# Designed miniproteins, single chains, continued (2): the designs that were tried, part 19

Each design is a single chain, and the fold is of that chain. pLDDT is the mean over its residues in the fold that is shown.

## One batch from the design tools (miniprotein)

Design m4632
Fold by ESMFold2-Fast:
Structure m4632 (fold): chain A 85 residues (1-85)
Amino acid sequence: SAEIARLQAELAAAEAAGDTLGKARALKGLGDVYFAQGKYVEAADYYERALELLRKELGIDHPEVQETLENLTRAVLEVMRESLK
């Protein structure tokens, strides 16, 4: 998809530039896209990676960190629901 391609390009550019916040935001965006597609395992992985970087850069109390934690929790709950049939 165009959105995934855009976010992967943003991730690569942020990694090349050493832009930790840009990298984290691209990872969060990838999580959002995979979540919207019902790919909850992939979404959870991207959110976890984004959360680790956002927490380090912004601190646990930052709204962007809290939103990403909520998104990760939602993705994990969906994975559990899918596994229970």
Scores: mean pLDDT 89

Design m4633
Fold by ESMFold2-Fast:
Structure m4633 (fold): chain A 89 residues (1-89)
Amino acid sequence: SQIDQLYQQILAALDQAFAAIDAGDEAAALAAIAQVQALIAQLQALLAQLTDPEERLEAEIQLGLLLIRLGVLKLLAEKAGMDAVAEAL
């Protein structure tokens, strides 16, 4: 589904953001975070259009897991001293 495709794209972008922070590459981290945020906005727009309660609940659980990963990413950025990355999250 389009939701599953967006979810996989967000996971890939999150992996790039984590790798960039670990490498100390603030510019790459900012680029990856911008991509994550744009894809999450697209996902949220699709979720707002879902009418099936089961499909919506499954998608909301997946979104919740992504938001947990973003929270961890923010803490890692703060620990790394990447203030611009942490502020973007």
Scores: mean pLDDT 86

Design m4634
Fold by ESMFold2-Fast:
Structure m4634 (fold): chain A 66 residues (1-66)
Amino acid sequence: MLSPAEKLELVRQAIAAARAGDLDRAKELLLQIASEEEKPLIEAATDLDQLLGAAARTIARVFAEA
């Protein structure tokens, strides 16, 4: 399983990709660390707002653990 530092790096890269407009890359990175419950919501997201909402718990947890 990924360490807290590796998860933080993935979230950081996902945010950078999302800010650059690369929604597909942001999804790819977030799916590596998302819970099973969050994965279908992340995959179904069609815009940045939906993606950030779907991954909000994972992002918050990773930042809290790092």
Scores: mean pLDDT 79

Design m4635
Fold by ESMFold2-Fast:
Structure m4635 (fold): chain A 90 residues (1-90)
Amino acid sequence: GPEEAGRAARAAARAPSSVAEAAEAAGVSRTAAGNGLGAAIGEGALEAVDVPGGTIFRARAPPEEAERLAREGALQSLAAKPRGPAAVPG
């Protein structure tokens, strides 16, 4: 949910991270971390950096601001683009 999205974005903003690393640091699933990182990128809080072998996510904003922006973006994305039946909070 939006709180998990915010935690994942904050983790990546504190330390450059892959999706898996952000998920582990935030204590959320890889799917939740991916959604959170995507929301934070949409809000301009994080940047995706293409490297050989994968993608790394890093801060464009302070961790606290990245967390807030990701939560807001995740709320708006869930309202505007639902992915299917009612989501069960993790």
Scores: mean pLDDT 77

Design m4636
Fold by ESMFold2-Fast:
Structure m4636 (fold): chain A 110 residues (1-110)
Amino acid sequence: TAEEIEERAFKLVEEAIERLKELAKASKDPEDKERLLAAVDQIELMRKTTKEILEKTKDDKERKQIIGDFLDEVIKIIEELANKSKDEEIKKELERLAEELRKRRKEILE
């Protein structure tokens, strides 16, 4: 159901936010740390905005599209973080996280 898709998607994003916070704590480069924390704030704001839009959206197709677009934007942010990362270990973990999110997106939406 659209409601189950929504719950799974938001849980997935919450797990991603927690992982980004862990990587920020582990980061040795101050710029990597700042970018990771800024990305957490951006994704949390996007999550709140998306939830508000979904509360007003009654059509299941539109809800599914909004959730898909939200997940795509989160994945893109994480991919951009990986590309900008100076710490090779942080970069690899972000690449793994982006791959996991792409796989889980397919399971949730396709």
Scores: mean pLDDT 89

Design m4637
Fold by ESMFold2-Fast:
Structure m4637 (fold): chain A 95 residues (1-95)
Amino acid sequence: MDLLLKKAKEHLEKGKKALEENDLESALRHYELALLYLEQYLTLHPEKSKEFIELIQKLIKELEKLLEKMKEENSPLVPKAEELIDQLKELLGEF
């Protein structure tokens, strides 16, 4: 696996763990870092590998779970989570 994809996956897993521990802010921060590594990867590899597509799809699903929990808790971070989901969907559709 490419180093950037590896870092994206590591932050995806850390975000999942933070969400399980009910640390919504840490979960969101890790998912944002995963997105940044995926954006950097796409800049170097515009053809979109299968691994890249699969990681984005997983990250979207995990962010949607985080968003549901944030809405239930009336978190002020809801708009940030929605923005990250939109950015990930753009990466799937545009690049």
Scores: mean pLDDT 84

Design m4638
Fold by ESMFold2-Fast:
Structure m4638 (fold): chain A 75 residues (1-75)
Amino acid sequence: EPNELVEKYKPEAEEAYKAGLDKEKAVTELLKKIIEELPEEFKEVVMEALKSSGQEVPEEVVKRAEEIEREIEEA
C-alpha cells in the first residue's frame, strides 16, 4: 500500500535532509523512490490520488512521474 512505502522511505528522506538536502528535495527523492518501486499499474493510481488530493506535491515529482509514464507508453 502507498502509505507503507512512504513509511519505508521516510527515514531515508530524513537522512537526506540532514545531509544538507532541503525539505523539498527530500520529499522529491522519497516520492521518486516510491514511484520506481511500485508496479507500473500502481504508479498511475498513486500519482492520480496525489493530484486529486489538492495537496502541495513538488512539480518536479509530478513531472518525473509523467515522464516515467510516457516512457512506459513509448516502450
Scores: mean pLDDT 59

Design m4639
Fold by ESMFold2-Fast:
Structure m4639 (fold): chain A 70 residues (1-70)
Amino acid sequence: MAYTIFTAGYPKIVRALEEKGRLTAAEISKLTGVKVSKSVLDLAVKNGILKRVGKGKDVLYELSEAARAA
């Protein structure tokens, strides 16, 4: 189900991903200063807010075009 990432977490995650492009969950947590779980980020991907990029060893998350435009 969708979460309130669009409200509270949106500016922090957007800023981090806009600056870096693609980040792991751990990197997003470090840059935002908030513990962000992989589950939360995966939910955002399912909701079209983020895009998941498979890396093999770890996954990267990128801000989707729709979220950047919103």
Scores: mean pLDDT 66

Design m4640
Fold by ESMFold2-Fast:
Structure m4640 (fold): chain A 87 residues (1-87)
Amino acid sequence: DADIQQALADTPEEYREITREIIRLSQSPNREDQYEAGALAWIAAARKAGLSDEEIKERLKELLKKAKEAGNEELAAVTEKALELLE
């Protein structure tokens, strides 16, 4: 898979395992796996931005509330999955 090989080549060694998992889940025909891929990518980006896991949890709780208020079911599902992964 050319996309997987390119992503791994551009990724520092310490992030290659998480990058592989994100790609695998994003290519799944299972919607739950796709939401998990989005959740993992969001968490990884937030950690690279220097946020602690506690700060990430608080931001995700706020985002989940806003997603539910807006009726954005896809965003709510990804956000709930991200909160589950931080447990």
Scores: mean pLDDT 74

Design m4641
Fold by ESMFold2-Fast:
Structure m4641 (fold): chain A 56 residues (1-56)
Amino acid sequence: MKELLERVLELGRELEELAEVIGEGGRKVAEFAFEGAKDPKGAEAALGLAESVLER
């Protein structure tokens, strides 16, 4: 969990900053990833979302 949380949190921060550049959709994704990282279950969901964004 710690590594998972750390990666999701790091990606969430970067996505949050990038979200303002890529628009509303990106901001929503970043917010979901960042907030999800606060919870164990949210961390898994946020990781999946972040992984999807990274693949694109």
Scores: mean pLDDT 63

Design m4642
Fold by ESMFold2-Fast:
Structure m4642 (fold): chain A 95 residues (1-95)
Amino acid sequence: SELTELAKEIAANKDDPKKVRELLEEILRKLGISDEDIEKISDEIKKELIDWLIENPDATDGEIARKVAEALAKSGLIGSALRAIGIALEAEFRE
């Protein structure tokens, strides 16, 4: 799965904060999140997502999308959170 491979790359590059941030932003873009909404997510919430991805490098696309939706909801980005949940539900039926 595409998101799982990006999560593995984040774990592999955990000592490179710039690379890890770029990989997180790629995950967010693949989940249909606009660059404007990515900027509205606080650095604290982005760090929570990165830490979770490092601890869960084998997370499925559905699990990653659900975790992103939680972060978006915490940021007040409810529309983006609902879109991420939709992607999670679709991913859960792919294998």
Scores: mean pLDDT 82

Design m4643
Fold by ESMFold2-Fast:
Structure m4643 (fold): chain A 72 residues (1-72)
Amino acid sequence: SVKQMMDANLADAQAVLDGIPSLSDFQQLIYLLMASGTAYVVQRMAKKHNDQQLYEQAQQVLKQVDKKRQSL
């Protein structure tokens, strides 16, 4: 289902974020860009489907991306 796919993609984005501190600066920037894109798509789809919980989870992932990007 679309929800299962979105849940899986958001979990993958979170796993990437959790692993970032062990990577080189270049790899961190690439992975942050990928996680940002995934979370943005999930946020937009969650809004379209009125999934408030998933929308909030995607927003939290985007905030984590912004914090990590600003610390580089």
Scores: mean pLDDT 78

Design m4644
Fold by ESMFold2-Fast:
Structure m4644 (fold): chain A 59 residues (1-59)
Amino acid sequence: SAAEAAAKSGEGGGAAGAAAGRRGDVQTLHDAMVAAKEAGNHGGAAAAGSGYRGALELQ
């Protein structure tokens, strides 16, 4: 999966956010945003946050 590929690259939160966006899973997007912030990946947190907002609007 894209999340597994991201884990191999050492990114963690940001790439997990991208993978969650592909699924449209609001909870996973939120968790990915939190994980990205915890990892210090602020760019990834912003990307996951955008996906989360989009998913909420489409629900």
Scores: mean pLDDT 57

Design m4645
Fold by ESMFold2-Fast:
Formats: structure tokens, C-alpha cells, sequence
Structure m4645 (fold): chain A 93 residues (1-93)
């Protein structure tokens, strides 16, 4: 269930990073997901946006919008985002 939804949202972010991130933010708010799910989603969105051709900075900015809209899991969203950013930065050296 969770993996299917993450895959769906990730594919949408790859096709249209801004629209896909907006749909992910809406899903987070509507479903009141736990912190672990928020972490995984923010992490996946950063990687998906980067794969779509966005810079690390642009991918971070998109994932930041999730934290602004889902305050109850904000710390987990920020952790997932920063972990993905750190890995991407390490890949670029």
C-alpha cells in the first residue's frame, strides 16, 4: 500500500516536479501520515526531482513545501529531505 503510493507520487514528480510535489503535499495532509511515511516521501521526492533534471537546490526547495503544509510531521519531512540532499551532494563530490 505505502510503496504503491510512494511510487505513484514519485512518478508524478518525475513527469512534473511542481505538480507532483503539490499532489504529494495534498496526500500527506489528507491522510495524516506518520513521520516515517513523511520521511520516506520527502526523501523520494528530492531524488525524483533531481532525476527529472532539477538542481539539488531546486529539489530541496520543492521538498521544503511539504514541511510547510504538514507541520505535524515537519521534522521527519526535513530529515528525509536533508538525507537525500546529502547523498546527492556526495554523488556530485
Amino acid sequence: MLHEKLKELTEKVKEDPRRGTEEAARWLVENKVDGGTGYMLANAIVFAAYEAGLSIEEARELAEELAERAEEVREDLEAGREDAVEKLEAMEK
Scores: mean pLDDT 80

Design m4646
Fold by ESMFold2-Fast:
Structure m4646 (fold): chain A 58 residues (1-58)
Amino acid sequence: MIEEEVKKAQKKAGDEAMAIIKETASLPNDEAGQRLKEHATELSKKLGEETKKLLAEA
């Protein structure tokens, strides 16, 4: 159960990261770099917290 939930969360994060990369590729270099950094940090934190929450429930 939990293993599948973690897999789904990772896939979702990966899809979201790819969407952000595509979006930022259309932006000017400065904006693209900053936006990418912010989103990467946010996604990493979100995934970490979701994993921690799932482990606490198990």
Scores: mean pLDDT 73

Design m4647
Fold by ESMFold2-Fast:
Structure m4647 (fold): chain A 79 residues (1-79)
Amino acid sequence: NAKLQYEKYLKTKTEDLSGKIVVTNQTGLPKAIAQGASTIILVSDGPSREALEIAEKEGVKVVQVQPGDDIEAVKKSLK
């Protein structure tokens, strides 16, 4: 349940990711959004609609890539 994970991490505030590019998978996406990541590179082999809806509502930029993609090249394109 992405919404419950998002709300939990929003309350705990375990890390400040403001201004950072975060690389994560679908499970880590709600945490990255809650911690204030400016841009998220989502490593996924399929769409994560529930978590992407949270990102869109919160105004977080999400770039979806497949496992095995060159993440460093994607990071450079986001500068």
Scores: mean pLDDT 72

Design m4648
Fold by ESMFold2-Fast:
Structure m4648 (fold): chain A 75 residues (1-75)
Amino acid sequence: MRYAVLITGLSKEEAEKLKEELQKKGYFADILHLDDYAVLITGLSKEEAERLKAELQAKGYKAEIVDLTEFLKSL
């Protein structure tokens, strides 16, 4: 099963900076414009998603692991 990590509650600047850092590390990261800005990282294993969530939460971000099926339902 493919996992994703969603980071919400970002400013435009924070989202752009985080996307760039994640892409430099080899992750597939995109910015989502909802009510605020969000970054979605896709194509992760369960272990990669859990590690990335922990790192982002340690930096003060609101990061959640997303089931891609649930994400598609929200579109």
Scores: mean pLDDT 76

Design m4649
Fold by ESMFold2-Fast:
Structure m4649 (fold): chain A 107 residues (1-107)
Amino acid sequence: SKETLEKVKELAKKLKEALKKALEAAKAGDYKSAAKYLLEAIQYSNELIRIANETDDPEVLKTTIEALEEAIKLLEEIKKAAPELAESLDRVIESLKKAIEELKKKL
């Protein structure tokens, strides 16, 4: 539980950092770097969802939900900075929204 919560908090921090770097790259027109950081963010979000699905710990679930909700906000900002990525980002956002709904059912 405590070790799992610590790991989830670290993954949440890495997810936010990757998305912030993706946003900065997108704003600079560096779509190659933006794509790299988006892939890293997707990998961190998938690991967070995997861990949350393996637990009924309310703190782990709440921390994961908050991290994914923050990720959606950053992805919406990346869509504004890089409209050509909108279709792909909308699919990711929809997937994260569904994951949040399923995790909220466990609370």
Scores: mean pLDDT 90

Design m4650
Fold by ESMFold2-Fast:
Structure m4650 (fold): chain A 65 residues (1-65)
Amino acid sequence: GAEKAYEAGKRAGKEAVKNGQSEKEAIDAGTAAGLAQGRKEGLSDSVSRIAGILGGTEGIKEVKK
């Protein structure tokens, strides 16, 4: 469900920041990953996007700690 979309967003956000991308680019990458994973789980695009954004944001924070 939404947890998998969140985890996909978190991984993408971490990878983007490690690759030298801005926080905005990392959130966009997390959003895209969350959308792709959420669609596989049968979630709406809105729910998948929100999960991806939340995951991406947390992924950025974990790298910058």
Scores: mean pLDDT 83

Design m4651
Fold by ESMFold2-Fast:
Structure m4651 (fold): chain A 60 residues (1-60)
Amino acid sequence: DAAREENMAAMREYLEKVAPERAERVMELFEKDPSLLLDFAIEYVEKNIDEAIDYILSKE
């Protein structure tokens, strides 16, 4: 899915800039379950990026 690949790449670049220490862990979770990326983008990005990252990390 080309759109998902682009979204994954864009999210990785963004996370590496704003939360580099956590970016790798979050991206690993997104690669295991791409539905988490959709949930992150829709439900949490609008609220707060820090909250969204903490949420995803709690899913490990």
Scores: mean pLDDT 70

Design m4652
Fold by ESMFold2-Fast:
Structure m4652 (fold): chain A 87 residues (1-87)
Amino acid sequence: MSLKEQIIELLEQMIELLEEYKKTGDASKLMEVFDVAAQIQELAKEADEETQKLIKEFLREFGKAFEEKDIDKAIEIAKKTLEKLKK
């Protein structure tokens, strides 16, 4: 599996965890989202420059959505990043 494919799978997992948190309010799911974000950031360091730039921008916008407690926006940002990575 390529690094890019691994990042895609982690982003998909993150979206599932966020949707589960939205349904249940379970803070443990939110902690798992941060763990997945850390894994994505680490993998991106070993990826190509285009992927690194895309993930850096993703983490910046994603972090802002969380500071604003806008889970819907966080999910939207993750889905847009997935779309860009799949091209």
Scores: mean pLDDT 84

Design m4653
Fold by ESMFold2-Fast:
Structure m4653 (fold): chain A 64 residues (1-64)
Amino acid sequence: SDAERLAKAIEIGKEQARAGAHYLSGLEEAEVTVELGEDTLTVTGRAGDAVVTLTAPLSQILGL
């Protein structure tokens, strides 16, 4: 369950970060990176000079 919740949060975060980077840059290709910390999930989308960072507490994702 926790693994499935985390995987879904990563999926949503990657799509949102990519869409934001596309919107801000006008570029079709965006690089997406995922960083899993102890307390937070961070997803960053980059396209040209555009950077979009999304952060979510792991406690909210996992219901801790």
Scores: mean pLDDT 83

Design m4654
Fold by ESMFold2-Fast:
Order: C-alpha cells, then structure tokens, then sequence
Structure m4654 (fold): chain A 88 residues (1-88)
C-alpha cells in the first residue's frame, strides 16, 4: 500500500532514479534532466492510485520506454523506464 507520504515523495524518487541510472549510462546532464521531467509526467496518473498493480507497472514501463526513446537510444530508454518503475 502506497502511503500519502510515499506518494508525495514519488516525483523525487523518480528524479533520483533517472539521475543515478542516466549517469551510469553516460547520458549528458541536460538529457538526464529532460528524461526525469518526462518520467515524472508519464508516471503522474499512476502516482494518484492507492496501489499500482503488476499490470499497471508493465503498462507504465512500456509508456516510459516509448516516450524516453524519443530523446535517447531505445536500449537506454528501457533501462531508465525499469529504474523508474523499480523506484515506485
């Protein structure tokens, strides 16, 4: 169960996950910042849910990978998407 406190901190957790994984992947700082903003926006509707199901996590991972692949290579987009979902 996601508590209101955990829900309020979710954007910060997403941003941190994207920053840590993006640095590991060697992405430029400007691209990491843009990827974090996209990830928070895409994850936004899921953060309002009382619980995120495994099916919803799979859907979110796919949507994140699709949106992130517009600015970074597909392989890196998939790795960032997984890191974001793992941070939730």
Amino acid sequence: MITPTERARAPSRIRRAVEEKGKELGLPESVIKKAADIAIKVAGPYLSLPEISDEQKKELTKKLAEELSKIIPEEDAKKLAQAVVDAL
Scores: mean pLDDT 78

Design m4655
Fold by ESMFold2-Fast:
Structure m4655 (fold): chain A 98 residues (1-98)
Amino acid sequence: MAEEKVEIGTLPWGFAVARAALEKGIETEKGKEFLEIEKNSTKEELLEAIELGKEGIIALTGNEEAAEFLKELLTKWVEGKATVDEVIAALKAYSAAQ
């Protein structure tokens, strides 16, 4: 909308999930809370937030591979192809492999 600015909240959410994936610092329950908060958003809003999160990861870390992995994983969750638990497990596995 013309008067609606990109909400700061969507970018911090994307960064928090990405930071958890990269730093292994987030507890499983806290990761679930981040995903649970966004579940009431529309599919279109979630996909936009995911894309902004990807761009933010690249801007802050330069890690395009991690940004793309996070985008693909969260897109599967938005499409109903992955559960919250599967997303958190995959993020932890990716972080451990890097």
Scores: mean pLDDT 58

Design m4656
Fold by ESMFold2-Fast:
Structure m4656 (fold): chain A 67 residues (1-67)
Amino acid sequence: SKAEEAAARVAAGFPLLAEALRAAFPDAEVTGEVTAEGDKVHTRVVAGDLVAEHVSSAEDAIEGAPG
């Protein structure tokens, strides 16, 4: 429940992140995935050859999530 809420809040911020990534990498395909795993939130973002992955607890993700 908390992890799903945190994942939803992180996912809600993805359009802004995707816009920034497209501005920085205009020829790259930008994709993102946010998943809830037990009490953790797993975020993976791909922009061309760039891959960024972050894992946090649901409580930490809620406190740091924009929106």
Scores: mean pLDDT 72

Design m4657
Fold by ESMFold2-Fast:
Structure m4657 (fold): chain A 90 residues (1-90)
Amino acid sequence: NSEKLQNFLRKIGASEEEIEEFKIKLVEAVDKILKAYEQEGEEAMKKTLEREAKKLVELLKKKYNLSKKEQEELRKLLINILKEEVEKRL
């Protein structure tokens, strides 16, 4: 996980334990995206990446009452991290 994501999570009030739990959810998201690529190719991978990023944003939005600006910042961070982690394993 990038330093920017960890700093964002601390800023919105996440504990170190909650940050570690979120890192596990990111690993699970990467695995789903890679599985989509292996089974149905690049287009399915892209759609799965956007879907998983959206799910993670909605999860944190509800838990921490994120503003629209915070949701946008988080979405951009998650898309970048998920792309980087997927590309490392292709």
Scores: mean pLDDT 85

Design m4658
Fold by ESMFold2-Fast:
Structure m4658 (fold): chain A 59 residues (1-59)
Amino acid sequence: MKLTPEQQAKLKALVTALAATAPELSDAQLAAIAKEIGVSVGELRAALHAMTDSGELDL
């Protein structure tokens, strides 16, 4: 996984904002975030899993 620090920051901000308004991220929301950041949905899911596992996200 090779997200830039800028892409990781955008991902964290978008996921945190969505989690505040919805209990879970839908596949459509994940696809929209992936497109916004410029990564594949698979790369986005891998990044979210890694960030959740490291404690940067608690989703």
Scores: mean pLDDT 71

Design m4659
Fold by ESMFold2-Fast:
Structure m4659 (fold): chain A 85 residues (1-85)
Amino acid sequence: FDEELEKLEKEINSAKDLKGYEKVRQRIEDLRARLEKEFEEKVAQMRKDGAPVVEMLRLLADYQDRLFRIDKLEEKVNKKIEELK
């Protein structure tokens, strides 16, 4: 995950035009969708396996932290796109 965020940030910094920023924005949306799917699958499996509430709370906290970090990258890309308009 951290490596993917680093890659996205580098792509934002190296983008030269609107098309480049839109491509990064699409990858950010794809990453968000993947995290949501992975979170839902893990929650479903933990419920099936009877995992303790503490483990589910840790999973939720990690998911929320990752979403926050993605939101920050999306804000950065959106700001760059606005500056081009």
Scores: mean pLDDT 79

Design m4660
Fold by ESMFold2-Fast:
Structure m4660 (fold): chain A 65 residues (1-65)
Amino acid sequence: QELFEKGGEAAAKGDSEKGAELAVEGARAAGQTPEMGGLAMAVLALSKGGDAESAEKAGRMAAEA
């Protein structure tokens, strides 16, 4: 949860790489796949006022891990 929150904040600020890294670590800690972590982080980024393009980019980078 905390890693997803930090990842969402980073992605919302435009730091897609940091957002993706935190999402992957959060997914691992929660027993989820990187794809699920990327999706959760993208949703959190959008909820924190991030734009759809930044959220999509960060989610895609997380899924690649």
Scores: mean pLDDT 72

Design m4661
Fold by ESMFold2-Fast:
Structure m4661 (fold): chain A 98 residues (1-98)
Amino acid sequence: AAAAEVAARVAAVQEEAEKELEEMKKNGEMTEENLRKFAGEALARYLEAKGETETAEFIREHYMVDPDAAEEALLRTVARKVGAPEEELQAALARWKA
């Protein structure tokens, strides 16, 4: 039941993101800055839908100021949730920054 509710929230976030992207295309607002802002907000909404509210708030506050720190926080949250070893997390971060 809980998993079905999370899936429904994630689907709603994806539909809203697709609508916003189509509106940006129609308005000629497909700039790098606008796409980055859109990506950060979409990621934050996705994390909120999964119950990761604190990580979502961190992404919103820091994504436009320090995207690397926001990405690192996201990867740490995911690794912690799935029980990934610290060395796997460090290898992933190094690969994504290379």
Scores: mean pLDDT 64

Design m4662
Fold by ESMFold2-Fast:
Structure m4662 (fold): chain A 82 residues (1-82)
Amino acid sequence: MSKEEFDLEVKRAVAELALAVILHTDKSLSPEFRELLQKALDAVSAGDFETALEYARKALEVAPPEHQPVLQSAIDLLEEAL
């Protein structure tokens, strides 16, 4: 595996973990925010990073302020890994 491929896999894995942590640790999230996070996670798991990025960006629009920094970091990592 090249260093470039490894760096992309790490960015994708960290983004996936960030989305999963928000979704699974906070039970007070709105149904809309939960659905968008789940769709982003499903897309990451399927290797569809463009669709994952689209849903993550939509999730950011409805995100509570406390989750915006982590979600923005996940979006930045997904953009760098495209």
Scores: mean pLDDT 82

Design m4663
Fold by ESMFold2-Fast:
Structure m4663 (fold): chain A 85 residues (1-85)
Amino acid sequence: GPADDPDLLAEAYRITADNLLKAGFTEFAPQAYVNAIKVYAKAGKLDKAKEILKELESRRDQFWSKEVYDKYIEEAKKIIEEAEK
């Protein structure tokens, strides 16, 4: 039902990430993107998970701590890889 819809949950995380970026809380946004990727990957929607990863990667220059950002990218890639098995 709607309460167990991975598209709704992942969209909520993606909207949270976008709102955090717009509000200037840039360093909090990568976790919200990774949460959206995790929801789609767990649901077997790998194409959608990869689209969000691509969006996160395209925004690298917006993140203050590149070291912390790169760790979130590695986590996201691992989540997708594990879901493909």
Scores: mean pLDDT 81

Design m4664
Fold by ESMFold2-Fast:
Structure m4664 (fold): chain A 91 residues (1-91)
Amino acid sequence: MKLYVTTLEDGKWYTEFLGEFETLSELMEAALEALRRAQAEGKEVRIEIEDESTITSGLAAAALVAEAQLEGFRVKSTKVEGNKVTVEFLP
């Protein structure tokens, strides 16, 4: 599973590749850390999860949505684009 973070800064979207993870647990830790960091900076943020299996990326995104909401983050939308799932978060 590949993890990307996209943040809005001065009206432009910047995408950073955070890494490739073999377990859901490691991906979740990295995604939540990136989300906490972006929110601390007051930025709009998107987390993108890509896997060869759309089912795997979808399940990982669903787990991220659930855990992020438990931590008080607000999910704006989720979008599936081929084998990539994007979760948009409110600031």
Scores: mean pLDDT 82

Design m4665
Fold by ESMFold2-Fast:
Structure m4665 (fold): chain A 94 residues (1-94)
Amino acid sequence: SLEDSRAYLAALTAAVMAGALGHPETAERIIEIAAEGRAAGRPREALERSLRLVEESLPPEDAEFVRAAVEAVLAAPDLLAAARVAEAAAEAAR
């Protein structure tokens, strides 16, 4: 579904941003969570787990920055728009 695809892309966006912000271990764990969720048909639950890990692992300002980007990906009207938002967020974290 579009919701499931956006949730998976949002989780990958969180991983890329966490890595760019200097948290490679958190990024790697989010990638694992997102892949497991996709394989199980539960990408939205995987996104919730990933965001919990972000809140626990990143400084508050970085966690807030990642959450805002995730919300923007989820708010995108289609997958192409979601991908453009994800790309811009990843670039902004560099």
Scores: mean pLDDT 89

Design m4666
Fold by ESMFold2-Fast:
Structure m4666 (fold): chain A 71 residues (1-71)
Amino acid sequence: KVDELIDKFVEELEKEYKLSPEAVKNIRITLEDLYKDLPVEEVEKFLESLKKMVKQGIEDGKAARAARAAA
C-alpha cells in the first residue's frame, strides 16, 4: 500500500537526519497527498528518486543555515 511505502521512506529519513516529529508529520502528509492516487510501483520509483533529492536538499539547507548563522 502507498501509505506504507511513504511511512517507510519517512522513517528512514527521520532515522538518518533526526527529524523533529513535526517535520516528520508534515513530510508524510505532503507525500500522501502527492502520491495517494498513483500506482504502488510508480510511487516506489518516485520515492527512491525523492530520497536522493531530499538528501541533497537537506545538505544544501544545512550549508545555507551554517552560512547564515556565521553572519
Scores: mean pLDDT 73

